Designed miniproteins, single chains. Designs and how they scored, part 43

Each design is a single chain, and the fold is of that chain. pLDDT is the mean over its residues in the fold that is shown.

## One batch from the design tools (miniprotein)

Design m1480
Fold by ESMFold2-Fast:
Structure m1480 (fold): chain A 74 residues (1-74)
Amino acid sequence: MALEYEIEGGVYMVAGAVYLRLGDLEKALEYYEKAKEYLQKAIDASPPGSPLRILSENNLKAVEEEIKKLKEKI
C-alpha cells in the first residue's frame, strides 16, 4: 500500500515537472498538489526510518518547495 502511494506521488511529480518545463504553471501546481497528497499517504503508511518513508519524505520536501515557488508566480 505505501509503495503504491509513493508510485502515484512519483507519477504526479513527473507530470508537474513536465508542465513546469512547458510553462504551464497552473497545471504544474495542480499535479504537484496531487503528488503532495499521495506522498503524504506513503509517509503515513510506512514505518519510521524505512527506506520508502525516507524517499517519500525527501520527495515531499522537494514538491513543497516547488509548490511554494509556483504560488509566488501565480
Scores: mean pLDDT 83

Design m1481
Fold by ESMFold2-Fast:
Structure m1481 (fold): chain A 89 residues (1-89)
Amino acid sequence: SALAELQAAVEAVIAELQPEADKLYEELKGDEEKQKKAMAELLRKAYEKMKPYLPEVSDKMIAATDALLAGDDKKMAAILAEIEEELAA
């Protein structure tokens, strides 16, 4: 099923990126700002890997993560609102 394929893809992406996330958490321990930025960059990478399964949502999440990394909180909030509307439909 499409849901089972999506769940398997999410689990695979998490498994691929978990070691990198753990390493970044340890290396950046005590520097909350650098840790948040590194985690946002890793999250962007995760959405790029999800694009074949959820292209429109993944593209918007990548754009939201790019806005977050640029410090554009208003643009990020607007994109997240669009994603919420699409997921609710």
Scores: mean pLDDT 76

Design m1482
Fold by ESMFold2-Fast:
Structure m1482 (fold): chain A 75 residues (1-75)
Amino acid sequence: SLEFMKEGFRALIEPQVETLKQLFPDAPQSLIDAFRALLEREAAVVEASKSMEEFLKRYRAAQEAVARFVREHLE
């Protein structure tokens, strides 16, 4: 269901934050906080989707936003 897919996206926030901390142990706390904030903002946008088509579009945009964050701050 659409609701199940939305819950799945939010459930990935903590694993992604922990992965960032493990891969970049020297990353400042401010960067970790900014990354968490980005994931939470994207989760809210994805959760507001009214259809599966809108969900997939927003999910792709969220993945691209995360990729941009990593490129800009970690190379």
Scores: mean pLDDT 84

Design m1483
Fold by ESMFold2-Fast:
Structure m1483 (fold): chain A 90 residues (1-90)
Amino acid sequence: SPIEEVARALAPGEVGLALVSKDGEVVDSRVLPGDASGEEISAAVRELIAKGKPGDRVVVILKYPDGTALVTVIDAATGERVDGGVISVA
């Protein structure tokens, strides 16, 4: 899963953002520190959306020190949240 691959690449406490194509390829990504503001995260999401094509997704991942990650999946065409949850990352 591209979501799990991005989450595994993050250090504990970091926020990962990735533009994932409809074919499951990571087109672009950013890493923000865990103290990044909601405005900084929103700006990064908007930058990735601007690069997206129909069917692409923007994934926002907050990785916790315990190895869990909070995931939000956003439709790149609409900017609306379409999926999300908590995953365990080894």
Scores: mean pLDDT 83

Design m1484
Fold by ESMFold2-Fast:
Structure m1484 (fold): chain A 89 residues (1-89)
Amino acid sequence: SLGERIKAILLEELADFPELVAAVEATDPRELEAIAAQAVAIAREQSWEAGAQFLYQALLNLSAPVELSPELLARLQRALRRIGALLAE
């Protein structure tokens, strides 16, 4: 499903952040699809950084606390660009 493809992208890009990996793995693919679609919409309207910050806050609601490092922000932006390309198919 689309949600399962989004989940796979998130798990691949966030592999170095075990708290977020655990949150993504425990979350329903349909919920991840809804969150990611909103983050991509924000990214298209404002910036990929803004979309990534939204995705970070949404994942924090599902996870143990994780600092938004520049490395994590870059990984979230990459994940959203990949998901945005997928949603454009």
Scores: mean pLDDT 87

Design m1485
Fold by ESMFold2-Fast:
Structure m1485 (fold): chain A 73 residues (1-73)
Amino acid sequence: SKEELLKKIEELRRQIAQLLEQAKQNPEQRASLLQQISDLLSEISKLYKELGDDKMAQAAEEQSKELAEQAKA
């Protein structure tokens, strides 16, 4: 259902917030944590596509790609 998809997106965004805090506190783990955030954003993009929100799906996908590039540096 639409409510289940929105709840899943909220849960994934909470996980991203936690990982971002960990990345700030643990610079040595930054690359690994950024890759995890990238993966979660890719999942969020997929859920927005299922909701029919192509604009939000594209935004999440672009953010995912950006963080994946930052993780490899």
Scores: mean pLDDT 88

Design m1486
Fold by ESMFold2-Fast:
Structure m1486 (fold): chain A 93 residues (1-93)
Amino acid sequence: MPVLEMDDIVLREEQDKITVTAKFSEPVPAVKDAVLMGKRGGKLTPVTVSTEVYGNTIVLTADVKSSEIDEYIVAVSTVAYPVQTASAKVIML
């Protein structure tokens, strides 16, 4: 079964946009849906994203404020596999 992993998310304090990169361990059939959630102090909030798919790599671009979110969680649905999730903490520069 493919495993979904996220790259570390590095943000500057004034940055109001992020790019999240998630990759499956092996090729997957067509991505059906991808959602991003930001975690702040234990609360999960949906984040509006623009999604691009490059083979087994999913790139999500979102409008967020860097100081508001501690961790991002991505959930990806494909036509053949159950929903896969991955998370990455925010690293502030």
Scores: mean pLDDT 74

Design m1487
Fold by ESMFold2-Fast:
Structure m1487 (fold): chain A 114 residues (1-114)
Amino acid sequence: SEEVRNLIREGAFLLLTGFPEEAVKLYEEAIRLARERNEPRSVIASAYLGLGLAYASLGKFDLADEYYREALRLQPDPEALLAEFERLSGVRFSPEDRAALVAYLERLRAELEA
């Protein structure tokens, strides 16, 4: 829905402008609303990726990994997960940041299959 996409977009804007605690609240609301409305798995996965990024920005890396794993359960392909997040949020990662995040998520995905 438009409301869920707007929450993901606003959350990404808050992350980009240095308000990760506020971004957490918007991503939590996006997940709640997306589940309530039976939104596509890719939309819910993008909101979980946003939560992970917000917690990483807060230095809460164990929580970040938990939410990255939730995102990967819904969208196991890290490239597809990042592409969908960029499409929904309107934010673009640098090539370097994208490559680093994809590599990190690939390692977490391997751990989920173990």
Scores: mean pLDDT 88

Design m1488
Fold by ESMFold2-Fast:
Formats: structure tokens, sequence, C-alpha cells
Structure m1488 (fold): chain A 80 residues (1-80)
């Protein structure tokens, strides 16, 4: 599933991200979502998204933790 992040408020986008993380959404779904956040949302929203992914990472292990680490690095690069 692909979310239209450009049409969402920052709060709606962050809540959608939290749901995807809670459901352990696929790598492809999470990567697309994060790329749209980077493209369409402010740096402040990206900082809140980073916090959510880091919190999910603390609760994760194995391959899923690796996926989340890649997303964390992608957002950190977007934040400079």
Amino acid sequence: MEYDISKMSPEQALKALAVLLGERASREELERFVEQLIAHKSKETLQEALKLIEEARERSSGEYAEILDELIEKIKRALE
C-alpha cells in the first residue's frame, strides 16, 4: 500500500508511520513511506518520524531491526 503523504497533515503522517511500524510493515512499504516523508514534510516532522523509528528499533531484533536502521540513516541524511 502507498500512502499519499503529500495530502496528509504532519500529525496524520506520523500516526500512519506509527501504525506501519506497529504492524511490522514490509521493507518496501516503509522505504516508500519514509521517502515520501522526506520529499513532502518539514525537517521538524522528519525529526519526530526519526524518534518514532528509533523507538520501534529499540523494540525490534534481527532483520526488522536492520530495516529500521537503514530508515534511520536515510532520515538522518535528509536532516543533514
Scores: mean pLDDT 82

Design m1489
Fold by ESMFold2-Fast:
Structure m1489 (fold): chain A 70 residues (1-70)
Amino acid sequence: MEELKKKMEELLRETKEKLKQAKTISEMIDILREFTAKFSALVGKIKNGDEAMEFAEYASKERIKIQKEI
């Protein structure tokens, strides 16, 4: 779990940096689509269903925060 959380935080930081460099709405959408695919893959690596649900909720809230900063 701690390793997955670090990977998610790194993904969030990377996504935010890419969004700062995006020139068009289309590019921003592609960046968010890539983020969604990557965090879904991370959630899929969690073996415990309850932990997976909590992690998915956390990731969803963080994605919404990033999207609102666009």
Scores: mean pLDDT 73

Design m1490
Fold by ESMFold2-Fast:
Structure m1490 (fold): chain A 108 residues (1-108)
Amino acid sequence: MEKDKEDVELAKETLERLEAWARENGRPLLYFEYRDANGKRYSRLLEVEPGAEVRVRYEEKIDANGKKVLELTVELPPGARLRPATDEQRARYEQIRKEAEENVKKKK
C-alpha cells in the first residue's frame, strides 16, 4: 500500500484538529502550499480575522506523478482579510500535525 492514503488521512486529521483549535481561540487558520517557477515549495499559515466565516472543501485528486493528493478549496466571505500567522500559531500547527500523524499511525 502506497503512502498516498496515509497522506490524505493525515491532511484530513490535521484540518479537523486545526479547526477545533481555531474554534477554541476564535481565530481560524488557513494552510497554503505553492510552488514557484523553479519548483521550490513554499508553505504559509495564515490567520483569518476573528468572526470571519470560512468554508473549506477538500477533494481527493491524482497529481502529475500519479499520487493521490488532497486538494483544498477555501471560500472567504466578502471583505475577509488574511494575515501572516504568528510564531505561536505556527508552533501550534506543528503540534496538531504531529498529533494527527500519531493518530493515523495508530489506525494501523
Scores: mean pLDDT 62

Design m1491
Fold by ESMFold2-Fast:
Structure m1491 (fold): chain A 89 residues (1-89)
Amino acid sequence: SIASLYEELNEKYQEEYEEAEKKGDQEKIYEIQREALKLQLEVLLPDLDEEEQKEAEEVLKEAEKLPPKEATELLTEFLDKLVKKRREE
């Protein structure tokens, strides 16, 4: 299932993140975060409403144009917005 694939990939990203933290490789940390956040948003797309899907697609496009740090911030803000909406509604 997609959920099982997501768990497996999330474990891989977690391991790479921990290794980068030990080395103090901030650039690598942002690259890992960007890829993990992009994947998280992509697997959520079918569960979003039409307006949220359009916004998500634009966020993914914008993230591809930004440096890893800025892309990570954009993706994190959007995912946080989606989570807050679902917890309050």
Scores: mean pLDDT 76

Design m1492
Fold by ESMFold2-Fast:
Structure m1492 (fold): chain A 67 residues (1-67)
Amino acid sequence: VDPKARADAELLIEGAREALGEDRAPHPNPLDDSPVARALVLRAEEIARESGDEATLAEVEARRAAA
C-alpha cells in the first residue's frame, strides 16, 4: 500500500464532494451532474488501483454508488 497514492486519492474524493456541493445532497445524480466531480473520482480510482489500496477503492465505489 502506497500511503502517498492513498492520500492523493482521498484528496480527489474530497474534491469531488466539494465540486458536487455539500449542501446539494438531494441531487438525483450528483456525479452525472458534475463532470468535474466524475473525473476526480475516476482519477482517484486509477491512483488507488495502481497502488493496490483496497480501502480507497472501496471508498471510490461508495462515492459512485451514492449517486
Scores: mean pLDDT 60

Design m1493
Fold by ESMFold2-Fast:
Structure m1493 (fold): chain A 68 residues (1-68)
Amino acid sequence: MLSLEESVERGIAVAEAMDSLKAALTVLDELRAALAEARKQNSPTPQEKLDAAEARVEAARARLEAAA
């Protein structure tokens, strides 16, 4: 049984890490969808934004692993 304080601290850390990961994954999914639409329209797409989103997902995953 965890103390109330330990449960709250772990809950906050995990929730923050999960929120960061979900936000990063949402941005990556939006960029991937935008890339797919740009390809259909033969429009150029900024690859650097996708690379940055992937880096954010990796950082968020590492934070979640550290928090868990």
Scores: mean pLDDT 73

Design m1494
Fold by ESMFold2-Fast:
Structure m1494 (fold): chain A 90 residues (1-90)
Amino acid sequence: EPKSFVVAGDEGAVGFVTGLLSGAYGLPVQGEPRDLGDGLVYRILGSGEPPIEAIAARMDDETGEVTIKRVKGIESLDEAIRLAVELARA
């Protein structure tokens, strides 16, 4: 099971996914959302300890459907942030 998550994407989608993961895994959300520009943010869940999961959460503005992309088993917080941001912008 992951000890930390990095969630990147639309602010609303990131808030939704972060809330679900915080409840499901009992992990604290760190600080405020970090602005990536273009309406995108990221958040860190947990202490940043590995294993880390990178998640991109994007919401369709017409349907409200959330699309999730994931990478598991990341050993570095910096790498997890880069991967989550890359997936969110793809």
Scores: mean pLDDT 83

Design m1495
Fold by ESMFold2-Fast:
Structure m1495 (fold): chain A 60 residues (1-60)
Amino acid sequence: PSLTREQALELGRVIASGDADGDGVVNEEALAAYYLEVLDLDGDGRISEAERAQFGALLA
């Protein structure tokens, strides 16, 4: 139910790279679906702002 530090960090970087480089290339809808699929490992099937903040902090 939790991603490894490496997996979380890698995912965060991929998302950040796409968002920074792809202004309008990555759709919010597609991004949400992809993020949900990865987070599905938690079995929650839901994205929390707290988790988003954690990924942001992990990037720093």
Scores: mean pLDDT 53

Design m1496
Fold by ESMFold2-Fast:
Structure m1496 (fold): chain A 84 residues (1-84)
Amino acid sequence: EEEAIKELEEIKELVEKAKKLIEESKTSENKAELLEEAAKLYKEAAEKLRELGDKMKNPGYYELAKEAEENAKKALEEAKKAKE
C-alpha cells in the first residue's frame, strides 16, 4: 500500500511535468526538444502504470497506461512537425 501510493505520486508528477512541458512548447524556440522530453515522461508514466496494473490486478491502470502512451505518441508527432 505505501509503495503503491508513492508510485502513484511519482506517476502524477511525471504526467504533470509532461503537461507543463507541452504548454511551454507552444511559445518556446525549443518546441521540439520540450515535446520530446514530454514524450519521455509519458512513456515512463505508462511503464509505471503497467507495472502497477500487474501488481494490483486492476485493469484501470492499463487504461491509464494506454492513455499515457497515446499522449507520448502525440507529443513525438508534434516534435517531428516542429523539426520540419
Scores: mean pLDDT 83

Design m1497
Fold by ESMFold2-Fast:
Structure m1497 (fold): chain A 88 residues (1-88)
Amino acid sequence: SAQELLDKAIEYLREAYKIAPEEHRPLIETMIKLFEQLRTAENRLEAEILLGMIKIIYGVLKLIGAPEEVLELIEKAIDYAEKAVSLL
């Protein structure tokens, strides 16, 4: 189900948060909040907008030099979110 995929995505983000440098954690926390909003999205358009915002934050984390291990966990979370949105 979409909810199970999003729960897995949020788990990957929580792992990313734990291993991230303190300076990058606020952006990851914002991303977690957007994924939690994605879990309550009632239609595909709302979900696509939230996913777009998530991808922008991921791009910012890459730009400011977040560690590769952190970025890999976030990429896994985004992959699960894209699969979840495809089920809406």
Scores: mean pLDDT 88

Design m1498
Fold by ESMFold2-Fast:
Structure m1498 (fold): chain A 60 residues (1-60)
Amino acid sequence: GKEKFQKLIREYAKETNGAEVPELTEEELKDAVEVLEERIKNQPETEITEKAKKLIEAYK
């Protein structure tokens, strides 16, 4: 659920941006999911996008 997604999104941000992020609010988590969905639509074949797909599946 949301707790698992919170952990995974922090790891994803660290891998993609090189910086650790604090615990996200519920609104920030929803925004993060929307950003990941947009990245998937724009770059579906990248390793980063494959990780994003797994994150969205974990949030559901």
Scores: mean pLDDT 68

Design m1499
Fold by ESMFold2-Fast:
Structure m1499 (fold): chain A 60 residues (1-60)
Amino acid sequence: MADIDKLAEEALKIMEEEKLPLTDGNITRAVLKAAERLGYTDVTAEDINAAAEKVREKLK
């Protein structure tokens, strides 16, 4: 089961580590890398979108 909060937290770490600009494309890419890093192989598009939304919320 994908943990959306952990996906968002790991995505934020990836964005900080790689110094990525805060764009929707970079946020989505960071979430996908977070899923790979956390070993979530069954992540759905809904999970990716939910984690991306949490990342955007944390950056406001």
Scores: mean pLDDT 77

Design m1500
Fold by ESMFold2-Fast:
Structure m1500 (fold): chain A 60 residues (1-60)
Amino acid sequence: LTEEERQRIKERLLAKGVDADGSGEVTDEELDAILKSFDLNGDGKLTPEEREVLEKALSA
């Protein structure tokens, strides 16, 4: 993911209420944990298809 994509995902996660520490911002650690849950292959990277699924989940 690019830095721009990471920022966009963080903003959407914050809007969904994903802010475990209550800081008003989604941290890189929280983002990485969520990205790992969508990394179905467990290879440490997201395919374009997995990124699309994540974007759709955030839009719902």
Scores: mean pLDDT 67

Design m1501
Fold by ESMFold2-Fast:
Structure m1501 (fold): chain A 61 residues (1-61)
Amino acid sequence: SLSPWEQQLEALRQQFLAGKLSRAEFEAGVAALYAANPDLDPRRALEAISAVMEEVDAAEA
């Protein structure tokens, strides 16, 4: 039931949390996701990305 962009974001999150992506690779993936999905709902996209970035920040702490 996830949209393609939500599936991509979830895949990036899972790869990062599994130690398969560095923070820089994860951030690059998020930037590419924005570039690939120009019609994203800004509120929904920001909420989803912010939640993942908070997890990334917590994992690096």
Scores: mean pLDDT 73

Design m1502
Fold by ESMFold2-Fast:
Structure m1502 (fold): chain A 61 residues (1-61)
Amino acid sequence: MLRKDALAVLEQLQQEFAVELEPYRSALEQLVNEEEFVNKEKLQQVAVALDMPQALLNRLL
């Protein structure tokens, strides 16, 4: 996933799951902003490391 596309997905998730996503927002934004190309595997690894709810994982993948 291109950084631009990943940022758009993250912004949409922040709108739908603002309260649930808040603890993970900084880590996800750092990943997307530091990586020119974000793949689904990297997003899944970060989400698992942060113990993110499965519902949010399904929206990222």
Scores: mean pLDDT 64

Design m1503
Fold by ESMFold2-Fast:
Structure m1503 (fold): chain A 96 residues (1-96)
Amino acid sequence: DLKVELAAIKKVIKKLLREDTESNAEIAEKTGASVATVSKKIKEVTEEASKIIKKYLEENKDLKDQEEREKAFEEAVKKAIEELEKKKKELEEKIK
């Protein structure tokens, strides 16, 4: 369900931005999906974001300075958000 996938992506982006998010039950109610389906989709999107973050950190693993490592983590999160925003736009195009 594209609506569930879109809602899951929006929730994960908000989590990465450290913003308040809707509950899985609220997303289920507004999308007409089960809570189990919403939870599974959020888990899948969270896994994708984690893989992007891990890949970026792996590319920068030789950083010894704490400030440089903190900057690398911030950039990794930013790249995950950018990829999810792109996927969000593609789904919004398909739903309209």
Scores: mean pLDDT 80

Design m1504
Fold by ESMFold2-Fast:
Order: C-alpha cells, then sequence, then structure tokens
Structure m1504 (fold): chain A 65 residues (1-65)
C-alpha cells in the first residue's frame, strides 16, 4: 500500500507522463537508477522497493524545482 501511494505521488509529480525523456534521465541519474528502469516503474511493469521510490520522488522534486 505504501508502494502504491508513493508510485501515485511520483506519477502526480511527473504530470501523468508529460515530462520529457531528458528530464526523466536527470531524475533517474539523481535517484541512482537507469532511465529504462524508471520508465518501467512509472508504467507499472516492475514494482520498486519503498526506499527506491522515495529516492526517485526526492530526485523528481529536486529536478522539477
Amino acid sequence: DEVKKKRLELIGLLGAGKVDDETLKKIAEKAGVSLSTLKKYINGEITPSKETLEKIIKATKEVLE
């Protein structure tokens, strides 16, 4: 449930996928994951750990503002 909440927070921050690949790559680099892995998390193909999601959310907030 926490993982679902964090994933929804991430999707909300990314504006339902309107963020470009360059911005996603920067978020992925800050979070320590590959761009392809980040895309799989957003698309729901794989479920990250809560800790990984928290890192990605923090990186997203830092990149977007």
Scores: mean pLDDT 77

Design m1505
Fold by ESMFold2-Fast:
Structure m1505 (fold): chain A 77 residues (1-77)
Amino acid sequence: SNLEKAKEIGDIFYELLKKRIQEEKAAGVPPEELIKRAEKDVNIFAESIKKKYNMPDEEVEEFKKRYLEELKAIAES
């Protein structure tokens, strides 16, 4: 289904972004900059998935919130 495909792509996106944030953090990028970059990428990805799979706004906002909460925790750890 479209929802399952969106979730699979979302999981791949999350793992790639998580790896990048961990690498940038190890290189000395401060948490506030890591969070800013993550917010930008998550927003771009969310818009793409919404259009491609015709996802409801509520589902898209829930995915954005969950990803950003997890990525923020990694940036601040």
Scores: mean pLDDT 83

Design m1506
Fold by ESMFold2-Fast:
Formats: sequence, structure tokens, C-alpha cells
Structure m1506 (fold): chain A 89 residues (1-89)
Amino acid sequence: MRFIDPARRAELEAALKRIVDEAYAEVSKKYGLTREQILTGDKETQELFLDEVRRQAEKYRGEHPEAADELLAEVDAWRKALKENKNPN
């Protein structure tokens, strides 16, 4: 319901992209995975990526609180979805 001007919206979108890009870079650095391998990976790979997105969001919370809060909510939703699809039987 809050009206966001175009400049504020662009800032939010840029912050979201930066945090997510840093999460991909850190997972790639730590596990040797490409961005494509992370995006198309199994549930374990997705969980590792979500954990890194959460860590990067917390790191940027002081500078971009709205972007951090949005990403944390998306991580929680994605983790719930992964859990619901965990049982193959």
C-alpha cells in the first residue's frame, strides 16, 4: 500500500540484485559451482544457496533494510516450498 517513487523502487531493485549476485559469487567460490549449476541444482544445492542469500541479506540489512527484509521473506518461502517437495514417495 505504501507508494514508492521510481527512484526508491530502482534503488530497492538494485540492492536486491547486488545481494543475490553476491550470494551466487560466494557459493561459486566456496563450492566451485557456476550460477547455472546453482539455479538448476538439486534441493541440497538450493538450500546452500538460500543459506548464503540469508547471510548476505543480514550483512546488508544496515544499508538496505527493505531489500534485506524482502530477501529474508523470500528465503523463508523458498525453504518452505523445498520442504513440501522433499518427500519423493
Scores: mean pLDDT 76

Design m1507
Fold by ESMFold2-Fast:
Structure m1507 (fold): chain A 61 residues (1-61)
Amino acid sequence: MLSAAEQAMLRLLHEAAERLAAGEPAETVRAWVRRQADALGLSPEQRALLLAGVDQMVAAT
């Protein structure tokens, strides 16, 4: 079973993917992910993983 932090990270990546698919600008989505990660108290390592995931999605679009 995933930890609460891992579940939150997966939810953020899923919503980021949906926002990008809906046509939101990449920098808006990145800023949103950063704010959500900060609000959830995620570590710098976890924030970096989230942003890397978003960057990969942006590169694929």
Scores: mean pLDDT 81

Design m1508
Fold by ESMFold2-Fast:
Structure m1508 (fold): chain A 55 residues (1-55)
Amino acid sequence: MLSDEQIEAEVADHRAAVERMLARYKAEHPELTDEQLQAAADRHVEGVRILLRER
């Protein structure tokens, strides 16, 4: 089973990748709001954490 440390490490890596994608997406789509993009990113990261903890 994964340890809490391993789960948080994977979540942190996932969050870094999402943040890089958001920066690029915002540059290409300036009409989108930071709030909408951040909310979607937060939901995705929390989903990953939940799935990893349920293993």
Scores: mean pLDDT 75

Design m1509
Fold by ESMFold2-Fast:
Structure m1509 (fold): chain A 64 residues (1-64)
Amino acid sequence: SLRAAAEEAGRRAGERIAEQLRALLGLDPKVEVEALGDDEVRITVTTPLFTAVNTLTLGEAQAL
């Protein structure tokens, strides 16, 4: 389904963000992925220093 594809794309995008934060800043982030309908995902990345929230279309998440 499109929602499942969006969740999977968001999870992969979140993993890439987490890897970058770990490699560049030495942070250990918590990543949460939420499907907002069929073509949008919300990725929440929480670290001890900040919380970043990103809303991506399916295409944007897949491009990451």
Scores: mean pLDDT 77

Design m1510
Fold by ESMFold2-Fast:
Structure m1510 (fold): chain A 75 residues (1-75)
Amino acid sequence: MDLKEVIKQSLEKLTKEGVISPRQGAAVLEKLENPKMSNAEIARKFGLSVGEVTSAIFLVYSKAIDEILAAQAAA
């Protein structure tokens, strides 16, 4: 399974559940596609605070890691 796909799936779930906003979801996707962009540059691009971007990245990646660990435990 591609790690990028797991992260995208986690992003979509969290956005649908209202844990992160659609704009925060777009910011996380931008970071995934352009990992060299700073959180401040992404925040400026999407009209978010640096804290909102950092929190969204943390929540999405934490969920993706949990999904990977659960799949690994089942295998």
Scores: mean pLDDT 81

Design m1511
Fold by ESMFold2-Fast:
Order: structure tokens, then sequence, then C-alpha cells
Structure m1511 (fold): chain A 66 residues (1-66)
């Protein structure tokens, strides 16, 4: 949904700012976050739990990217 997309975009911006990473990664991380959210929701996770797992995954991805 548009609300879920906006929340993923917010999480990505927050993670990039907190970790001092380039905004050039924003489109890539937003795509990864959306895909992971859809997969977790399909696996039966609650919206709140799925968003928390997405945030953790995005932090790990940013730390791995440089």
Amino acid sequence: SAEEEAEIERIVREVLAELGASEAFFPFLTRQGKGRLEKLLAEGLSREEALERVREALIAMVRALK
C-alpha cells in the first residue's frame, strides 16, 4: 500500500542518515525493503514485526555496502 511504501521510505532515510551512508543507495534500499516486507507479510508476520525485521535487514545491508 502507499502507507507501507511511505513507511519503508522513511525507514531507509533514517537508516542512511544514522549510518552516514550515501543517499545514492536510497532507490536500491527502498526496493530491497519493499520486497522483504512483502515476503515477510506473505509468511504471516504482523505488519509491526515485518517492519522491524525490514529495519534490521536494511541496517545490515548498509553496514555491508561501505
Scores: mean pLDDT 84

Design m1512
Fold by ESMFold2-Fast:
Structure m1512 (fold): chain A 74 residues (1-74)
Amino acid sequence: AKEAELERLTAEAIARIAAAKSEGEIADIVSETGRRLRAIAGADAAGEFPPAARRQLHRVGAAAGDRMEELAKA
């Protein structure tokens, strides 16, 4: 199912972010994941991210922000 595929991709991205050692590595994971989420979900008629994919993108962004904060304090 589409939602299951988006969830799997998001979970994989969050795990990769948790293991990331630099801001550059996090940025690469976020960019790749966002591109893949858009490809799977498609865009709506206005070219916007569908709500299901937007929710997953927000989860990836939150994980990235948390990891960058950890790296900044280490």
Scores: mean pLDDT 79

Design m1513
Fold by ESMFold2-Fast:
Structure m1513 (fold): chain A 84 residues (1-84)
Amino acid sequence: SKAEEVVKKLVEEGKKAFEEGDYRSALFSYEMAILHMAVNKLSDKYLKEIYENSGKAYEALYKETGNPLWKEQAEAYFATARRL
């Protein structure tokens, strides 16, 4: 469906942003993918990957800033991914 194509594009955009060191844009793309899946009642097929990759982006932000809130977010997202 068009909705599934949008989710795939958002996941790929998030991965590209992460590879370019733009962790905030990566997180934005992943958040939009989760929202789009929820609104369109799509399967959770990408959800584990999205949570794992979001965790990595939060971990990268923690390494850049030293802000413990990013570490807490990374741990939460990795924990969710392990349950999926």
Scores: mean pLDDT 88

Design m1514
Fold by ESMFold2-Fast:
Structure m1514 (fold): chain A 70 residues (1-70)
Amino acid sequence: MTFTLEQEEISNDPNLKGIKGVVTFDANNNPVSMTLTVEVTSEETGEKLKKEMEENMSSPNVKLEVKLLE
């Protein structure tokens, strides 16, 4: 099972173009991993997002990726 995550803190940044979140659950409905990909048009926006996400998500099973768009 997968869910799309929304990120409120960064939704008003004009350089933010998209957020894709995938949470993977095991057969017992326990979350085992999460991958969050943030699509930005500014490297500074990407670094800010990465820092905020790392501060708010302290789980070792959370993978954060920043994708710079043109």
Scores: mean pLDDT 64

Design m1515
Fold by ESMFold2-Fast:
Parts: C-alpha cells; sequence; structure tokens
Structure m1515 (fold): chain A 66 residues (1-66)
C-alpha cells in the first residue's frame, strides 16, 4: 500500500539521519528531527516513540506560532 511505502521511506531516511548525527555530531534540534522521522516510520510504534514524535511536533508548532 502507499502507506506502507511511505513508512519504509520515513524509516530509511530517519536511519540515515540518525547515523549521520551519530558519526558527525548534531545539534539537539537535528537529533530530535532525526529521531522523530525514524519513529514515524516505525510499524511497532511504542509509547516512547509516540512521546518523541509529540515532543518534535510541539517544538515545531511553538516555533511556527511564536
Amino acid sequence: SLREKLLEVLKRDGERLLEQVRKKGGTPEQILLAQAIYEMGNEKLTEEGKKIIREAFDYWLQKAIA
């Protein structure tokens, strides 16, 4: 399905971003973005994963309305 393909892309891109941040270093914002993208692509979304996604959304929402 299109949804399954989208989740695979998000997981792949999230894994690449996390590896890049791990090897090259990154800002807290870059780490948060990478973790959120990875978790959005995770089929077995955990409570911790939901928390990371929510924290990322809240961060960007506050930045957008400030």
Scores: mean pLDDT 76

Design m1516
Fold by ESMFold2-Fast:
Structure m1516 (fold): chain A 91 residues (1-91)
Amino acid sequence: SKQELDNAKKVRDASKAFNDAMEQARKLAEEGRYEEAAKLVKETSDKAVQTYNDAAKALKSPSGQKEFKIIADNIKKKGDELVAELERKAA
């Protein structure tokens, strides 16, 4: 359906944005801009997690729903770990 195609595009775009934010955060951290890096990672990971969870609800397959939720959990874990490291360096 059009909604399934739109959701597929949203999760793809969210995944790309998260990966781009992780790379940008490293560059900001190298410049000592730890608070900006932490904010970028937090905002982008939160949005990606929500996008994957919303897409999971639209899937007909229970296994597909579980897979998308696992991806969301992994994004959250990686984001939270990097945010904690950056906040520690900012202090």
Scores: mean pLDDT 84

